# Designed miniproteins, single chains, continued (5): the designs that were tried, part 106

Each design is a single chain, and the fold is of that chain. pLDDT is the mean over its residues in the fold that is shown.

## One batch from the design tools (miniprotein)

Design m19686
Fold by ESMFold2-Fast:
Structure m19686 (fold): chain A 86 residues (1-86)
Amino acid sequence: MAAARGEELIREGRRLIEKAEEMERLANSNIALTGEEGERKRELAEEFFAVAKARGETSPTTLLKYIEGLREEGERLIREGEAIKA
């Protein structure tokens, strides 16, 4: 059953990377913070604001570091999943 666990880790990692990419697009466009967007973009924008508010600022640097952290974590999970699967 190691293959099933490996696949779960890979899916979790891919999900985090996908989320990081979507958040990066929202941060760069700035539109989701001021306009009407799809429900998906709204969820990502709320998470973006929650992180910024927790740190008492909306600095692009703080938010980009958070996004980078998600990407790195996702990549790590994928590597662990592949190692288990092999």
Scores: mean pLDDT 68

Design m19687
Fold by ESMFold2-Fast:
Structure m19687 (fold): chain A 75 residues (1-75)
Amino acid sequence: MEEEEKLIELFRKHLAGLVGEETAEEIAEEMRELSKTVPFEEALIEASRRALEAMEGVFPPEQVERARASLEEGL
């Protein structure tokens, strides 16, 4: 539980630098709620998909792919 909260906070901080604090907090909050009802791994995968979708609307495809690789390495 405490380990999961630390990972959610790390994910939020990383994402905030890419899409902004407000959007990062929304995704982190969804991940936190999902982790109560599904395995943390599933919540993390869903949050990662949401993050990539948000980035696809505002960033070039190459930058989205770099962010995906960074998230996969950081996990």
Scores: mean pLDDT 73

Design m19688
Fold by ESMFold2-Fast:
Structure m19688 (fold): chain A 90 residues (1-90)
Amino acid sequence: MSADEQELSARLAALEAEYQRRLAAARSEEERRRVTGEYALRVLELYIEYAKRYKLSEEQLEALRRAAEELAETLPPEEAERLRELAERL
């Protein structure tokens, strides 16, 4: 695994830790969905940064867009729209 892959993995792990803390603090299913949406947005932002630096393959970009769209279907409209906007930047 390259140093760049390790950096991405470390940043993703940090986001996951934050997500788990916020999810544990959520008081309702709606709040949990919002927390999940914020996590997804931050993960997608990292992949956009990574794609700019390393020019991800078309297959990888399509997989990320599909994952974003699938997740957007489960989120409130506002978070869903933001996620789709970020996916279009891939």
Scores: mean pLDDT 75

Design m19689
Fold by ESMFold2-Fast:
Structure m19689 (fold): chain A 90 residues (1-90)
Amino acid sequence: STQRATDYSIRLGSNLQHMMDTGSPQVQQLIQQAMDHIRRGMQAAGRGDFDSFQSHFQQALDDIQQAYRLSGSPDARDAYIYAQDYGRLT
């Protein structure tokens, strides 16, 4: 499970990094917050703290959703769907 969570985080992070490179400053701020929440969540999951994982992942989903509303970016939409699907599995 930890290895799958790490692989997931890397793939999602790559997608979000593209939005950091191409987005407005406001979108960049939201994506940076989402990436920080994802990292904190993955760290918690690695320790078996799934309650903290869920909390951090929900915050990341909220940030990604806001970035999507502001940008209309397909990358933000895909990141949101991917994060939502995998957050549900853990």
Scores: mean pLDDT 74

Design m19690
Fold by ESMFold2-Fast:
Structure m19690 (fold): chain A 81 residues (1-81)
Amino acid sequence: KPSEETIEAETYLALADIYFTIAKLGYERGTVSLEEAIKSLEKAIELYRKAIDIGSPEVQAEARKRLEEAEKFLKELKDKL
């Protein structure tokens, strides 16, 4: 069975993916403002970093890839402010 640390890391990763999706799809669809998309991305980045800190090597690898994508998108959005 998964340990508490494994569940916590996977939960951070899942929550980060939700915030990233809200930012990306919400902004692309015009349902979320630029400022709201930035705040959602910043929350996703925070959660990806937490998943990296306590995660297994597999969770760390996935979180690092998604973190890079989220940081790139955040820079693109901040350039539009």
Scores: mean pLDDT 84

Design m19691
Fold by ESMFold2-Fast:
Structure m19691 (fold): chain A 73 residues (1-73)
Amino acid sequence: SMAEEREARRLLEEMERAVEEAPEEMKEEFRERLERVRRRYEAGEWGPEEIRRELVEMEIEIGLEHIKKVVLG
């Protein structure tokens, strides 16, 4: 549906922002993950739900890297 297409585009834009805000050392990996998500979406394999799950996973990993830097100095 058009609503699902709009939501998918919104989530992909949020992923782009997550990549931009990620620690420098994680940016290359996250750019590759974003490219894979885009390909899966373009192939019709992934919808908004799958994109949202991947975005959440990326945000968790960014948070864990932040905690690691605080805890390990």
Scores: mean pLDDT 85

Design m19692
Fold by ESMFold2-Fast:
Parts: C-alpha cells; sequence; structure tokens
Structure m19692 (fold): chain A 95 residues (1-95)
C-alpha cells in the first residue's frame, strides 16, 4: 500500500540523514551550503509525507519542489552519495 511504502521510505530517509549528521558532528565530512539546503529539503519531504501518509510520493515531491525550489529527488541522491562516503570514511577511521 502507499501508506506502507511511505512509512518505509521515511525510515530510510531518516537513517540517511542520521548518517550524514553524525558524520558532520564527528568531523568526518563537511557540509557545503547546497548540502545543507538539500538536508532541509529532505526534512520538509519527510514532514509532508508524515502529514499525507496515503498520498503518492510523486505528488508530495512536486509540492516540496514548489515550496523550496529544490527537486527533492536530486537532494536525496546527493545526500545518499554523501552518506555512502561518510560510511566509507568511518570504516577507514575504525580500521
Amino acid sequence: SIKEENEEKIKRLEEMLKIVEDAEKEGLIKLSQPMKEYRETVKKLIELMRKNPDKPIEEIEKEVAKETGIDPRHAITALEMLAREAERLRREKEG
């Protein structure tokens, strides 16, 4: 169902944001201004998904893009790449 898909997607987005935020706090990565704006865009997406659990994500993404001027799909892709790099750097520090 759309609700179950949205709940799972919210969980994955929150896990991604936590990886990025924890890595920044530890000094493993540095967030540029565009990355900070992408973080806020994804937080807005999560907020609207929680308020509209039965709404298709494509409609919520369009609303976020209108409100922020940023494509949330682009923001997610950029933050996923950054989270992956943060996990790599964490492994190197622990090895």
Scores: mean pLDDT 86

Design m19693
Fold by ESMFold2-Fast:
Structure m19693 (fold): chain A 102 residues (1-102)
Amino acid sequence: SLLLKLIAKILEIIGLKLEAKRAVEAGDREAAEAALDRIIELVREAGKLAGKEEEAEKVVEEIRALREQALAALEAGDREAAIAAVEKAADLAIKFILKLMK
């Protein structure tokens, strides 16, 4: 079922959002980067499953910009800004996949 596969990706992104926020709080750049990269991969996979690869790549570009903002904020010691960027990236991914279910 396409719907079940898309729901599974949303649940994984919710988990990755929590993992990335915890990584930022711990100052673990590698873990934060890995979680954000996995969110990007899940968006691409969802787009491919729904035949919406072009729309998925537009969302990926927005998430990539937020990934760069999160990592730069973490490097600067601004954990609040890094967490905000992580939350925006995950929420964009979830919103896109929910749109694919319509």
Scores: mean pLDDT 92

Design m19694
Fold by ESMFold2-Fast:
Structure m19694 (fold): chain A 71 residues (1-71)
Amino acid sequence: RERVQLAAVAAANEAMKYVSIDDASRFAAILAQRLLAGMPVEEAVRYAGKEVGFSDEVTEAILKAAREALA
């Protein structure tokens, strides 16, 4: 539960380095919804990134940040 929140916050913060605050906020909302529905962190990040139109490079950077937050 708490680890999922840490991963979501780390992913949103990383997204803000590459995209507008509006796109990062939309990403964070989709990510939070998928994580609360029980989707694994990596699948949720990839899903949310695809839905908001992130590049593969941005999505992989966000995944790295989320994984580091869970370590």
Scores: mean pLDDT 81

Design m19695
Fold by ESMFold2-Fast:
Structure m19695 (fold): chain A 64 residues (1-64)
Amino acid sequence: SEVVNQKYLEAITKANNKDYEGAIQAGKETIQAANDYATGSDRQRGLARGQGGIDLANQLKKAL
């Protein structure tokens, strides 16, 4: 869905700018958008991308 894609792109943009807290927030918003606006495989993809982004941003925060 368009909303899920927009939130995911926001998370990528924030992570590229080393705004890991903002990337985590956008990842959570990607999960919420996938639950609210996506179905089937599109929802599963959005959920996986959102969670993966949160996990990666948390790891990068710990790694310096």
Scores: mean pLDDT 82

Design m19696
Fold by ESMFold2-Fast:
Structure m19696 (fold): chain A 61 residues (1-61)
Amino acid sequence: PPLPPEVRAELSRVIQSAVKHEDLEGGKRRILEIAERHGLPQETVDRLLQVLETAYKSRQE
């Protein structure tokens, strides 16, 4: 995949933190900032946002 390991690790931490702290909007913002900084394609961004929302909602029941 085109993502550097450090970027993937950062994205994983953002998603985990957002779910743990119930900060969905903060999580979305951080994903968008990382995507902009690293030039991630919109398809990848959409998938990451979907993963975050799904994980968040699953934890909230």
Scores: mean pLDDT 79

Design m19697
Fold by ESMFold2-Fast:
Structure m19697 (fold): chain A 64 residues (1-64)
Amino acid sequence: MSAEEAIRALAQRFGGAPADATAREAVELMLSHGASQEEIAAALEALYGVSRSAALAAIRRLLA
């Protein structure tokens, strides 16, 4: 699973994101709910097996 696929899946499952949300919209939604970038990356690692460094790099790229 790519980091962007995992981000969208996480936000749909736990953040209330719609199925058609972009990875950027998914990150912005989770941040608006009070999650930090580090918490999102930790959840992606724990639940989807995305490395924390890859998750953080994807989050930072999406928010650029």
Scores: mean pLDDT 82

Design m19698
Fold by ESMFold2-Fast:
Structure m19698 (fold): chain A 74 residues (1-74)
Amino acid sequence: SAEAEALRARAEALRAEAERLLAQSTDPGVRSMLGVVIGELREALELLDAGRLEEARRTLDGAEKAFQAIRASM
């Protein structure tokens, strides 16, 4: 579906950005928090593959909010 495709693109874009920041970060706390966000984005993608769109959207929204908070604290 168009919704699933949009959620997948959003999750993949956020994962790529989080992975780039993880590669650049030397702070153990920031690295740990980025690792959690990357894990949540992988879970969202697995939920999309399972057709669980509502759960995928909620997981992705939570991961995006957490990622934005990490970026704001850097």
Scores: mean pLDDT 88

Design m19699
Fold by ESMFold2-Fast:
Structure m19699 (fold): chain A 94 residues (1-94)
Amino acid sequence: SAELEAAVQQLAAELGRIFNEVLPHLTPEQAARVEAELKRMVIDLFDLAAAGASLAELLEVARRYAEEIAAHLPPEVAEEFRRRMEAVLARLAA
């Protein structure tokens, strides 16, 4: 749906901002992995939205991707990433 596609587009923009803020704390290898995982998440979410997935299903998938990404980050960066992701997902759920 157009409404869900707009929500995914908003999430993609917020993810870009979060990535830019954590980027200085990452090695080049960590940065490349995180960027690839964020792009894969956005592609999967657009595909799911186009296939008629609910907002709740999209948010669940986004949360799973966020936890997988956080698991590969340094602990302090992971905690900040989780906080920012939870704030974004909470706003999209409202």
Scores: mean pLDDT 84

Design m19700
Fold by ESMFold2-Fast:
Structure m19700 (fold): chain A 65 residues (1-65)
Amino acid sequence: SDEDFRKAGESIGEAARRKKAELEAQGIEATVGGSYSGTDMRGLVIAGDQVLTFRGSLDGTATLE
């Protein structure tokens, strides 16, 4: 549903922002981004040469790949 899709996007956004804050607290510069493909949502945290990808699920959770 549209609600489940929105919740997944919010969970990804929260996970990515939290990770950015953790890295910045350690003195590591980080940038947050995202992408969509059909029902698949991904959040990205980019820190130097590292790219961390978070994938959303229909149950409203976000997992690190």
Scores: mean pLDDT 69

Design m19701
Fold by ESMFold2-Fast:
Structure m19701 (fold): chain A 85 residues (1-85)
Amino acid sequence: SAFEEGREEAKKYLESKDSSEISSRLTGAHMAMRVGLEIPKEEAERLLGFYEQLIEYYRENGEDPRVIAYYEKELEEVKKHLEKL
C-alpha cells in the first residue's frame, strides 16, 4: 500500500541518513499540500506513512520534543486532507 511505501521510505532515510532516500514524489506532495493544492489520495496516504514512521523513530531515539511536535502537526494536516477526499 502507499502507506507502507511511505513507512519504508522513512525507514531507509533514517537508517542511511541520506536525503536521496526521500523521493521527489514525497517532497513534491508535501510542498503541494503546504501551498493548498489538492494531492491524490494515494500520495496523502504515502505522506501519512512517512510522517508516522518518522515520528515513531524520533520518539524512540530521544529527538528534541519540538521537532517531534512539528512533524505531529504535519501529520494532522495530512489526516485533515484525507478526511476531505
Scores: mean pLDDT 80

Design m19702
Fold by ESMFold2-Fast:
Structure m19702 (fold): chain A 105 residues (1-105)
Amino acid sequence: NPKEKELEELKLGIVSGAINEELERLEKEGVEIPDEELQRLFEAMRNRDVEAMIAEALRLGLDPERLLEIAEKLAEKALQAGLITEEQVREFLEEVRRLLERALR
């Protein structure tokens, strides 16, 4: 289903976008992240594994609340662009919250 594939691509783009925005913020604040931990995150991104991406981002010390706030902002932009529905935004953000909670346990 082309629309289902487009939605999965969008979800992946939102999560990777949120992670990249937080990584850029940490770099600007002078926080050095170990290369080995970055490689694990980049591998999860290459494998398009949203659960692994979130888990590795949290292992790097990225703030789960900040990641969710950025994901909400990016999802709202996608909604305004007509790429996603309000119901799909709600379901996606609940999925992200569950993955963040699971990775913290």
Scores: mean pLDDT 85

Design m19703
Fold by ESMFold2-Fast:
Structure m19703 (fold): chain A 68 residues (1-68)
Amino acid sequence: MTRQQAYDAALAAARKAGDAETVDLARQMDRLGLPAEHYDTLLDALRAPPDVRARTLARLRAEIAALE
């Protein structure tokens, strides 16, 4: 996917999940210009069981915070 397609897919999935924090995370990733692979990781996390999802999203948030 292009970066824009990956971002749009991640944003749609986060909205469908009703996870406002993950929507904000996807927007932060877009502002930082992160590559498509980061959105693929986010999409995989949203499809994972809740415990795995929480750990993966926490890791992504920490990585994003380190870049800001």
Scores: mean pLDDT 76

Design m19704
Fold by ESMFold2-Fast:
Structure m19704 (fold): chain A 108 residues (1-108)
Amino acid sequence: LKKAAEEFVEAVKKGDEEAYEEALRKLEPYLIQLAREKGFSREEILEELAQMSKAELNGEPLSSVDFKIPEIKLLALMREKRFKEALELAKEIGAPEEIIKALEKAAE
């Protein structure tokens, strides 16, 4: 987790889109685990991830998707680089401290 969060901050700082996508891919399992711990089923999580992918493939803004799982909404905000909104949501949902700190640095 710590290494993936540090890679995320470095990718944001450098404007490295490939490194950014890879860092998000590494952070995603930790947000999925948090959603699972809050009682969301694997099927519900996969459905919202599929909705996110469909919106991206169609060139639709992720803000057009009505995400019911806060952890998936957080991932969508991070994908769109809406770091201030992502930071607020991450604090609200009790995301891992490493993710919160990474978003604080990204929002600077």
Scores: mean pLDDT 82

Design m19705
Fold by ESMFold2-Fast:
Order: C-alpha cells, then structure tokens, then sequence
Structure m19705 (fold): chain A 74 residues (1-74)
C-alpha cells in the first residue's frame, strides 16, 4: 500500500528530524552526521526500488537537505 508506506516514512523522518534538532541543541555534530548518513542510506535504497512512491523519495530528499542545512550552521 503506497499510501501507508508514504505515511510510515513521514513518521520515521519526523522522528529523525526531532533527533536532529536535539543534536543541534546539544551542539552534537557527530550525532547530526550519523542521522544524515542514515537518511542517505534510506534515500539510496528508495531510489533503487522502482515501486517506491515519488512522495517517499521527495520526503527523504527534503529531510537530507534540512539536516545538511543544520550541519552548515554548526
């Protein structure tokens, strides 16, 4: 179910963004880099799956960009 997969992905990414914000509050660059690596792994897996909804790939790209922006500000 593509709709359920997109919703589940958004929830996971929301949790990852919450962890990223906590890492920023703690000035924890290493934790933020770990979260970015996990998002990059998920994005590569999603891009290799032809059945993956475009919304899932876009959500992963957007989350990656947000974390990269947070790293730049540290």
Amino acid sequence: DKEKLAEATKRVLDEMMAAAREAVKNNDREKLEEILEEVERLLEAAKKDPSMPEEVVQALEDTKAEIEALLKEL
Scores: mean pLDDT 82

Design m19706
Fold by ESMFold2-Fast:
Structure m19706 (fold): chain A 99 residues (1-99)
Amino acid sequence: NEEKHKKIEEILIKAGIPKVVAQIIATILSSPSGSASVAEIAKVLGMPQSVVSSLLRNLEKAGIVERVGKGVYKVNLEALKKAYNISEEQVKEIEEIIK
């Protein structure tokens, strides 16, 4: 959902998250299932799959994303909040958008 994607991306950027990370997280969170494959993220963002895979591996090490299948990821909002000092209000706004 492009409208959900834009809203989530904007909140994450305002929270101080680097644009590329915000775009990846927004893509996953705006997906109907709340999960997305490397290939899906790469296609949505116009990035090479190798770049997306490398970024997701770094986010996985930080606990911000979790593997739910081969090359498929979901976001851990609590870990994201802790890693980037996102406010309770901003997390709640994201949760409301993804309903």
Scores: mean pLDDT 85

Design m19707
Fold by ESMFold2-Fast:
Structure m19707 (fold): chain A 63 residues (1-63)
Amino acid sequence: SEEFEKEIKELEKLASQLTPEERKVVNAIIDTLKKEKMSPEGVKELIERLKRDRELRAQRAAA
């Protein structure tokens, strides 16, 4: 669906801001979601976690 594709695109954008190790795991999850066409609810939860972690990491780096 259009909504599913949009959420996947946002996940891919967020994944580009992660460490190589984290990005590998997230990309594997994204590939599984694309292949299995799984529920967007899990995608939304992951997006929110990535946003939160990114904000906290940026805040700590800024000191």
Scores: mean pLDDT 69

Design m19708
Fold by ESMFold2-Fast:
Structure m19708 (fold): chain A 73 residues (1-73)
Amino acid sequence: MGPLAQQAEALAAEGEKEIAEGRKLLEQGNVIKGTATVLRGIGNLIQGAILAEKAYEQGEASQEFADNMKRLS
């Protein structure tokens, strides 16, 4: 995998982590901060999907990798 594919995977990992943290905040009754944290995580998943598609176009990753990243967003 090239640097774009690695960056896409890192953003997806950060997005999933932020969604998990946001869910924890929601369970604690912190609705505003929990919702904002989940939305930030979703934004990172979308950015990861965009970079995964660029990695595929440049031959750094497979089409399957790009498609999987789109499913996460």
Scores: mean pLDDT 81

Design m19709
Fold by ESMFold2-Fast:
Structure m19709 (fold): chain A 67 residues (1-67)
Amino acid sequence: MSFSAEQQALLRAQALVAEAYEAGRIPASLSPAEQEALRRIIEAAREENTPEARRAAEAAERILAAA
């Protein structure tokens, strides 16, 4: 199975959120596909409305703001 660029960007975005959540680290740059994937993570987290989802959304928002 080949991954689409969108699916690869989503996996990368999830890894970046985990790193920001665990270590407070924000990447210096993001591809447009990674930025779009982070926006989708924020939307999904807002719909889920759990404490875990809110932390993930906060981390994703910090990454987008820095890039």
Scores: mean pLDDT 74

Design m19710
Fold by ESMFold2-Fast:
Structure m19710 (fold): chain A 94 residues (1-94)
Amino acid sequence: MSLEELVEEYKKKLLEAVEKKDIEGAAKLLRDFGEELLKRNVPPEKARNALTELALTTLLHAKKVHPELTEELSKAVSEVLDEFEKKIEEKEKE
């Protein structure tokens, strides 16, 4: 599976999770996507960009279909992005 195919697969699952109001599921999908990027040895900057774009797409969709969930989802997304940045920094030191 190419990186582009991986992004589209996770995007579809994330939009479905948001439509079902599954904030924890959406956060888990973003975390799993980040772990997959690391396993594939995607360069750090490209991995950050891919995860950030997917996270923003998820938040924009939530704002459109369930605006009441946007604050809670934004908090969960921020926690996932912070965890991912820490993992990238740890991998770059090793």
Scores: mean pLDDT 83

Design m19711
Fold by ESMFold2-Fast:
Order: structure tokens, then sequence, then C-alpha cells
Structure m19711 (fold): chain A 59 residues (1-59)
């Protein structure tokens, strides 16, 4: 395959974020707020990546 749309263009991190969101949905939405490491009510790219890695390692 040379260049198929929807394959290879999506970062694996994006899929991990989606998985975490689905999992958190069962427990609590506050889990999503926790990913805000900055504590600013907004998730920075760096903070989001760190949070995702921490959760994935724990999972």
Amino acid sequence: MEDVLGDGKIDERDEKVKKLEELAGEVSEEYFESWDIDGDGKVDESGRELFIEALLKRA
C-alpha cells in the first residue's frame, strides 16, 4: 500500500486517548479532568502525552 487514507496518518497516541476516554466513561468523567496535569482546566500536548503514558503503563 502506497498511501491509503486512514492508515498510517493517524498517530497511535490519538487512539490511546480515545481508548482512555472510553474506559473513563465507565468510571467517571472526572478521570478525564485528571489528565489535565497542568491543572489549568486545559490539557497541554506535553501533559496529555505524559498522562496517557502513565495510564497505559498502569493498565
Scores: mean pLDDT 53

Design m19712
Fold by ESMFold2-Fast:
Structure m19712 (fold): chain A 61 residues (1-61)
Amino acid sequence: SLSPEQRAVQAEIDRLSAELLELQRRYEETKSEEDRRELTEVGRRVAALQGEYADLLAAQA
């Protein structure tokens, strides 16, 4: 079973991953620099959270 910390990080990853998918679609239509920057920033945050999640799993596994 996942700990509350693991569940919280997983939920945040799921939420941001859904946002990334929407941002990607928006950027494909707009091609705007602002949308590109937002897509890049959210992608970076997802990568950081995935690292945190992996560390939590390793610490408790």
Scores: mean pLDDT 82

Design m19713
Fold by ESMFold2-Fast:
Structure m19713 (fold): chain A 56 residues (1-56)
Amino acid sequence: MLQQDPSIRIGPVNESFIENVKKAAEVSEEEAERIVRTQTAEEFNEMMERLEKRKE
């Protein structure tokens, strides 16, 4: 795979990421899915890192 479009977004939009957003933000499943699908892989990753920092 030289340059696959899926590599940009598909990783963070899988079910595990949707569940993580749902639990971290305490939003509905459909809302978590919207967030994941709206954000790019990099933006979603930064958001999750910020949520983890809050726990410290």
Scores: mean pLDDT 60

Design m19714
Fold by ESMFold2-Fast:
Structure m19714 (fold): chain A 86 residues (1-86)
Amino acid sequence: MGEPLPEEDRKELADTAIKAMIEKKLSPQDLTEFVASLGQLVGEEAAQYVYDKASEPLKNNTGTDKDKVAVYEEIMKKLKEIRKRR
């Protein structure tokens, strides 16, 4: 999986994920899937932070595959930007 992100970059990626999930209206089921995947990149503590911040705003969303793809693209874009700074 490569080197874990520094703490500051982990928080920035987590905050970007939360914002994307809320703005794209991700489903609660897809939130759980994304949190599991993010845990591998940002660690369990930052992944839990994402879940805690996004779960309540997303609880009533149905979501779509398009929304899930849009969230994934925003997260990957931010991760690419963070990695380019190094």
Scores: mean pLDDT 77

Design m19715
Fold by ESMFold2-Fast:
Structure m19715 (fold): chain A 88 residues (1-88)
Amino acid sequence: MEEAEKKVDEEMHEKLGKIQREARDEPSELEAAKKVKEQLKELVEEYKKKKEEAIKKGDKDMAEALEKKIKELEEQIKELEKEIKKLE
């Protein structure tokens, strides 16, 4: 459980850092926010697929770690949608 959570945490931290860095290069704050939202949605779909594979393999620890991260990403998407509406 600890190893699965650590691995997922490290991978997510790196991917989120990359998404944030790429967004900083966008000339429009609104366009940057929209780009981050699309990339976060893609990451959620990727993690949902990994969770399904973990369930099929009987790796409950990995499936639980992935579910937790999916929920965290979905909350980030909600906050980003609020920011996008604020910028419009």
Scores: mean pLDDT 79

Design m19716
Fold by ESMFold2-Fast:
Structure m19716 (fold): chain A 74 residues (1-74)
Amino acid sequence: SPEEVMERILERVKARVEAMRAAGKPLTDADIASLVREAVDEARKAGLTDEQVKELAIRVANLLMDAKAAQEAA
């Protein structure tokens, strides 16, 4: 289902962010842009609609922005 595809992509993004945090690597604006682009490309390749791709892009961007804010507050 589209929701299962979106959840799989979100979990991969979370895993990458966790790996960066564990390695002490800061999450940059360039990293955020790259990760959003990769998620959008994967979603389109998986056959999601433009509306579903937009929803996923917003969810990924929010996740990454929250992770960056948490790193900056630490």
Scores: mean pLDDT 84

Design m19717
Fold by ESMFold2-Fast:
Structure m19717 (fold): chain A 91 residues (1-91)
Amino acid sequence: DERLERLRREAERLLRELAEALGLDAEELVKELEEALREVARLGLDPVRFLEAVRLEAEAKLAELEGDAERAAELGARAAALFAELAAAYE
């Protein structure tokens, strides 16, 4: 699925940008994303929804670092809603 690959690359790029902004290890964050994606697939959950949630959360954190509190809150709420939907689908 080209959409899945696009979202995976977007999430990875945003995590690398976030890691650089926070002084974190970008390779470790990408590894954690890949491990989480394998777990999502193993559990039969929607990987597209998961990647969209990760993308929104990373964008929310980047917006917070840039001082855009309103955008950070909006993106963070959207990410939280998607993670909640995934949790509900699991159980």
Scores: mean pLDDT 84

Design m19718
Fold by ESMFold2-Fast:
Structure m19718 (fold): chain A 75 residues (1-75)
Amino acid sequence: MELEATIVRTAADPKAAVDETIARAKEEAAAAGGSLEVLEESYTAEKATAVVRVVTTSESGEEIVATVTLTANKS
């Protein structure tokens, strides 16, 4: 199974918000016996964007791949 998702947030520090989201997602993926890879990162003072690939396994043993685009805009 392959999934795509986009997450958009506002934050006082967009880079910190994206970095925290990635760190938390890595911990969650590892706890589920999966992995998270960062494919792309782009940071400005007003906007942070990262594209991550998460790989995990379903209860049936099927591989699940999710590509997630994370965006944080400065509030």
Scores: mean pLDDT 80

Design m19719
Fold by ESMFold2-Fast:
Structure m19719 (fold): chain A 85 residues (1-85)
Amino acid sequence: KVEELEAQIRRLEAELAAEYEALTREVSEAEAELRIAPGAFRIGELRREALLARAESEEEAEELRRKSEETLAEAREELARLAAA
């Protein structure tokens, strides 16, 4: 039971790290596309869109991190309770 919880926590940590990296990669790709875009009528708009996408991804990453820390803390607390029982 305790071993199962430890394995679950390890899996959650790996999955959350992967999700966070995916968000970071998406922002990097958007910025890269902006850099290679030729001179265009909407360059200013594209830059604003890229910044907004980055801000939104940062918000999502922050929320994911906070929620993940909370979930992991609960799982670890439950593990401690099981070890005490």
Scores: mean pLDDT 60

Design m19720
Fold by ESMFold2-Fast:
Structure m19720 (fold): chain A 86 residues (1-86)
Amino acid sequence: SVVEKLEEYLKKVEAAEDAAEAIEIALEAVRVAIREADLTKEQLLKLIGLELRLIGTRRDLELGASAEKAIEEAKRILREVLAIVS
């Protein structure tokens, strides 16, 4: 199921050694949810918003933002993705 795939991505983001890796794992997870989950219009719009937030977090990291904050945001967003599709 898509939920089982997202649970696997959550384990991967918790094992990630750097912020860029954590963000890319979370981006792949949100894109999998958008592509594979059976979504209402409201759920789809929420997931698109989370994808945009991750893209912003990646940009902020490129501009020198905290790696610690980027990792925590990636984890938080992935938990929100799971909550939306569950």
Scores: mean pLDDT 87

Design m19721
Fold by ESMFold2-Fast:
Structure m19721 (fold): chain A 90 residues (1-90)
Amino acid sequence: SEKEKLKKEAEELKEEAEELAERAKELAKKATPELKALYLQAYGYFKIAKENAEKALEVIEDVEKMKQLVEAAKAALEAGKELLKQAEEK
């Protein structure tokens, strides 16, 4: 069902966002000031992705709202990944 697919996506997004947030935080500790700013910005996006994924799992009875929260989590996760990529290319 769509609900089961969204639940799986939300669980996967939450887990990936948690892992990437921890990675960004650790990279920020060892970075130059310029790279630190990018890693902390990425960390912020990963925290937003995690929060939206967690909220999606809380509203499992509302498929439309759950879908919107999953899409918001995906957007935040991709923004964070783009910032990590920018930092790695410097």
Scores: mean pLDDT 87

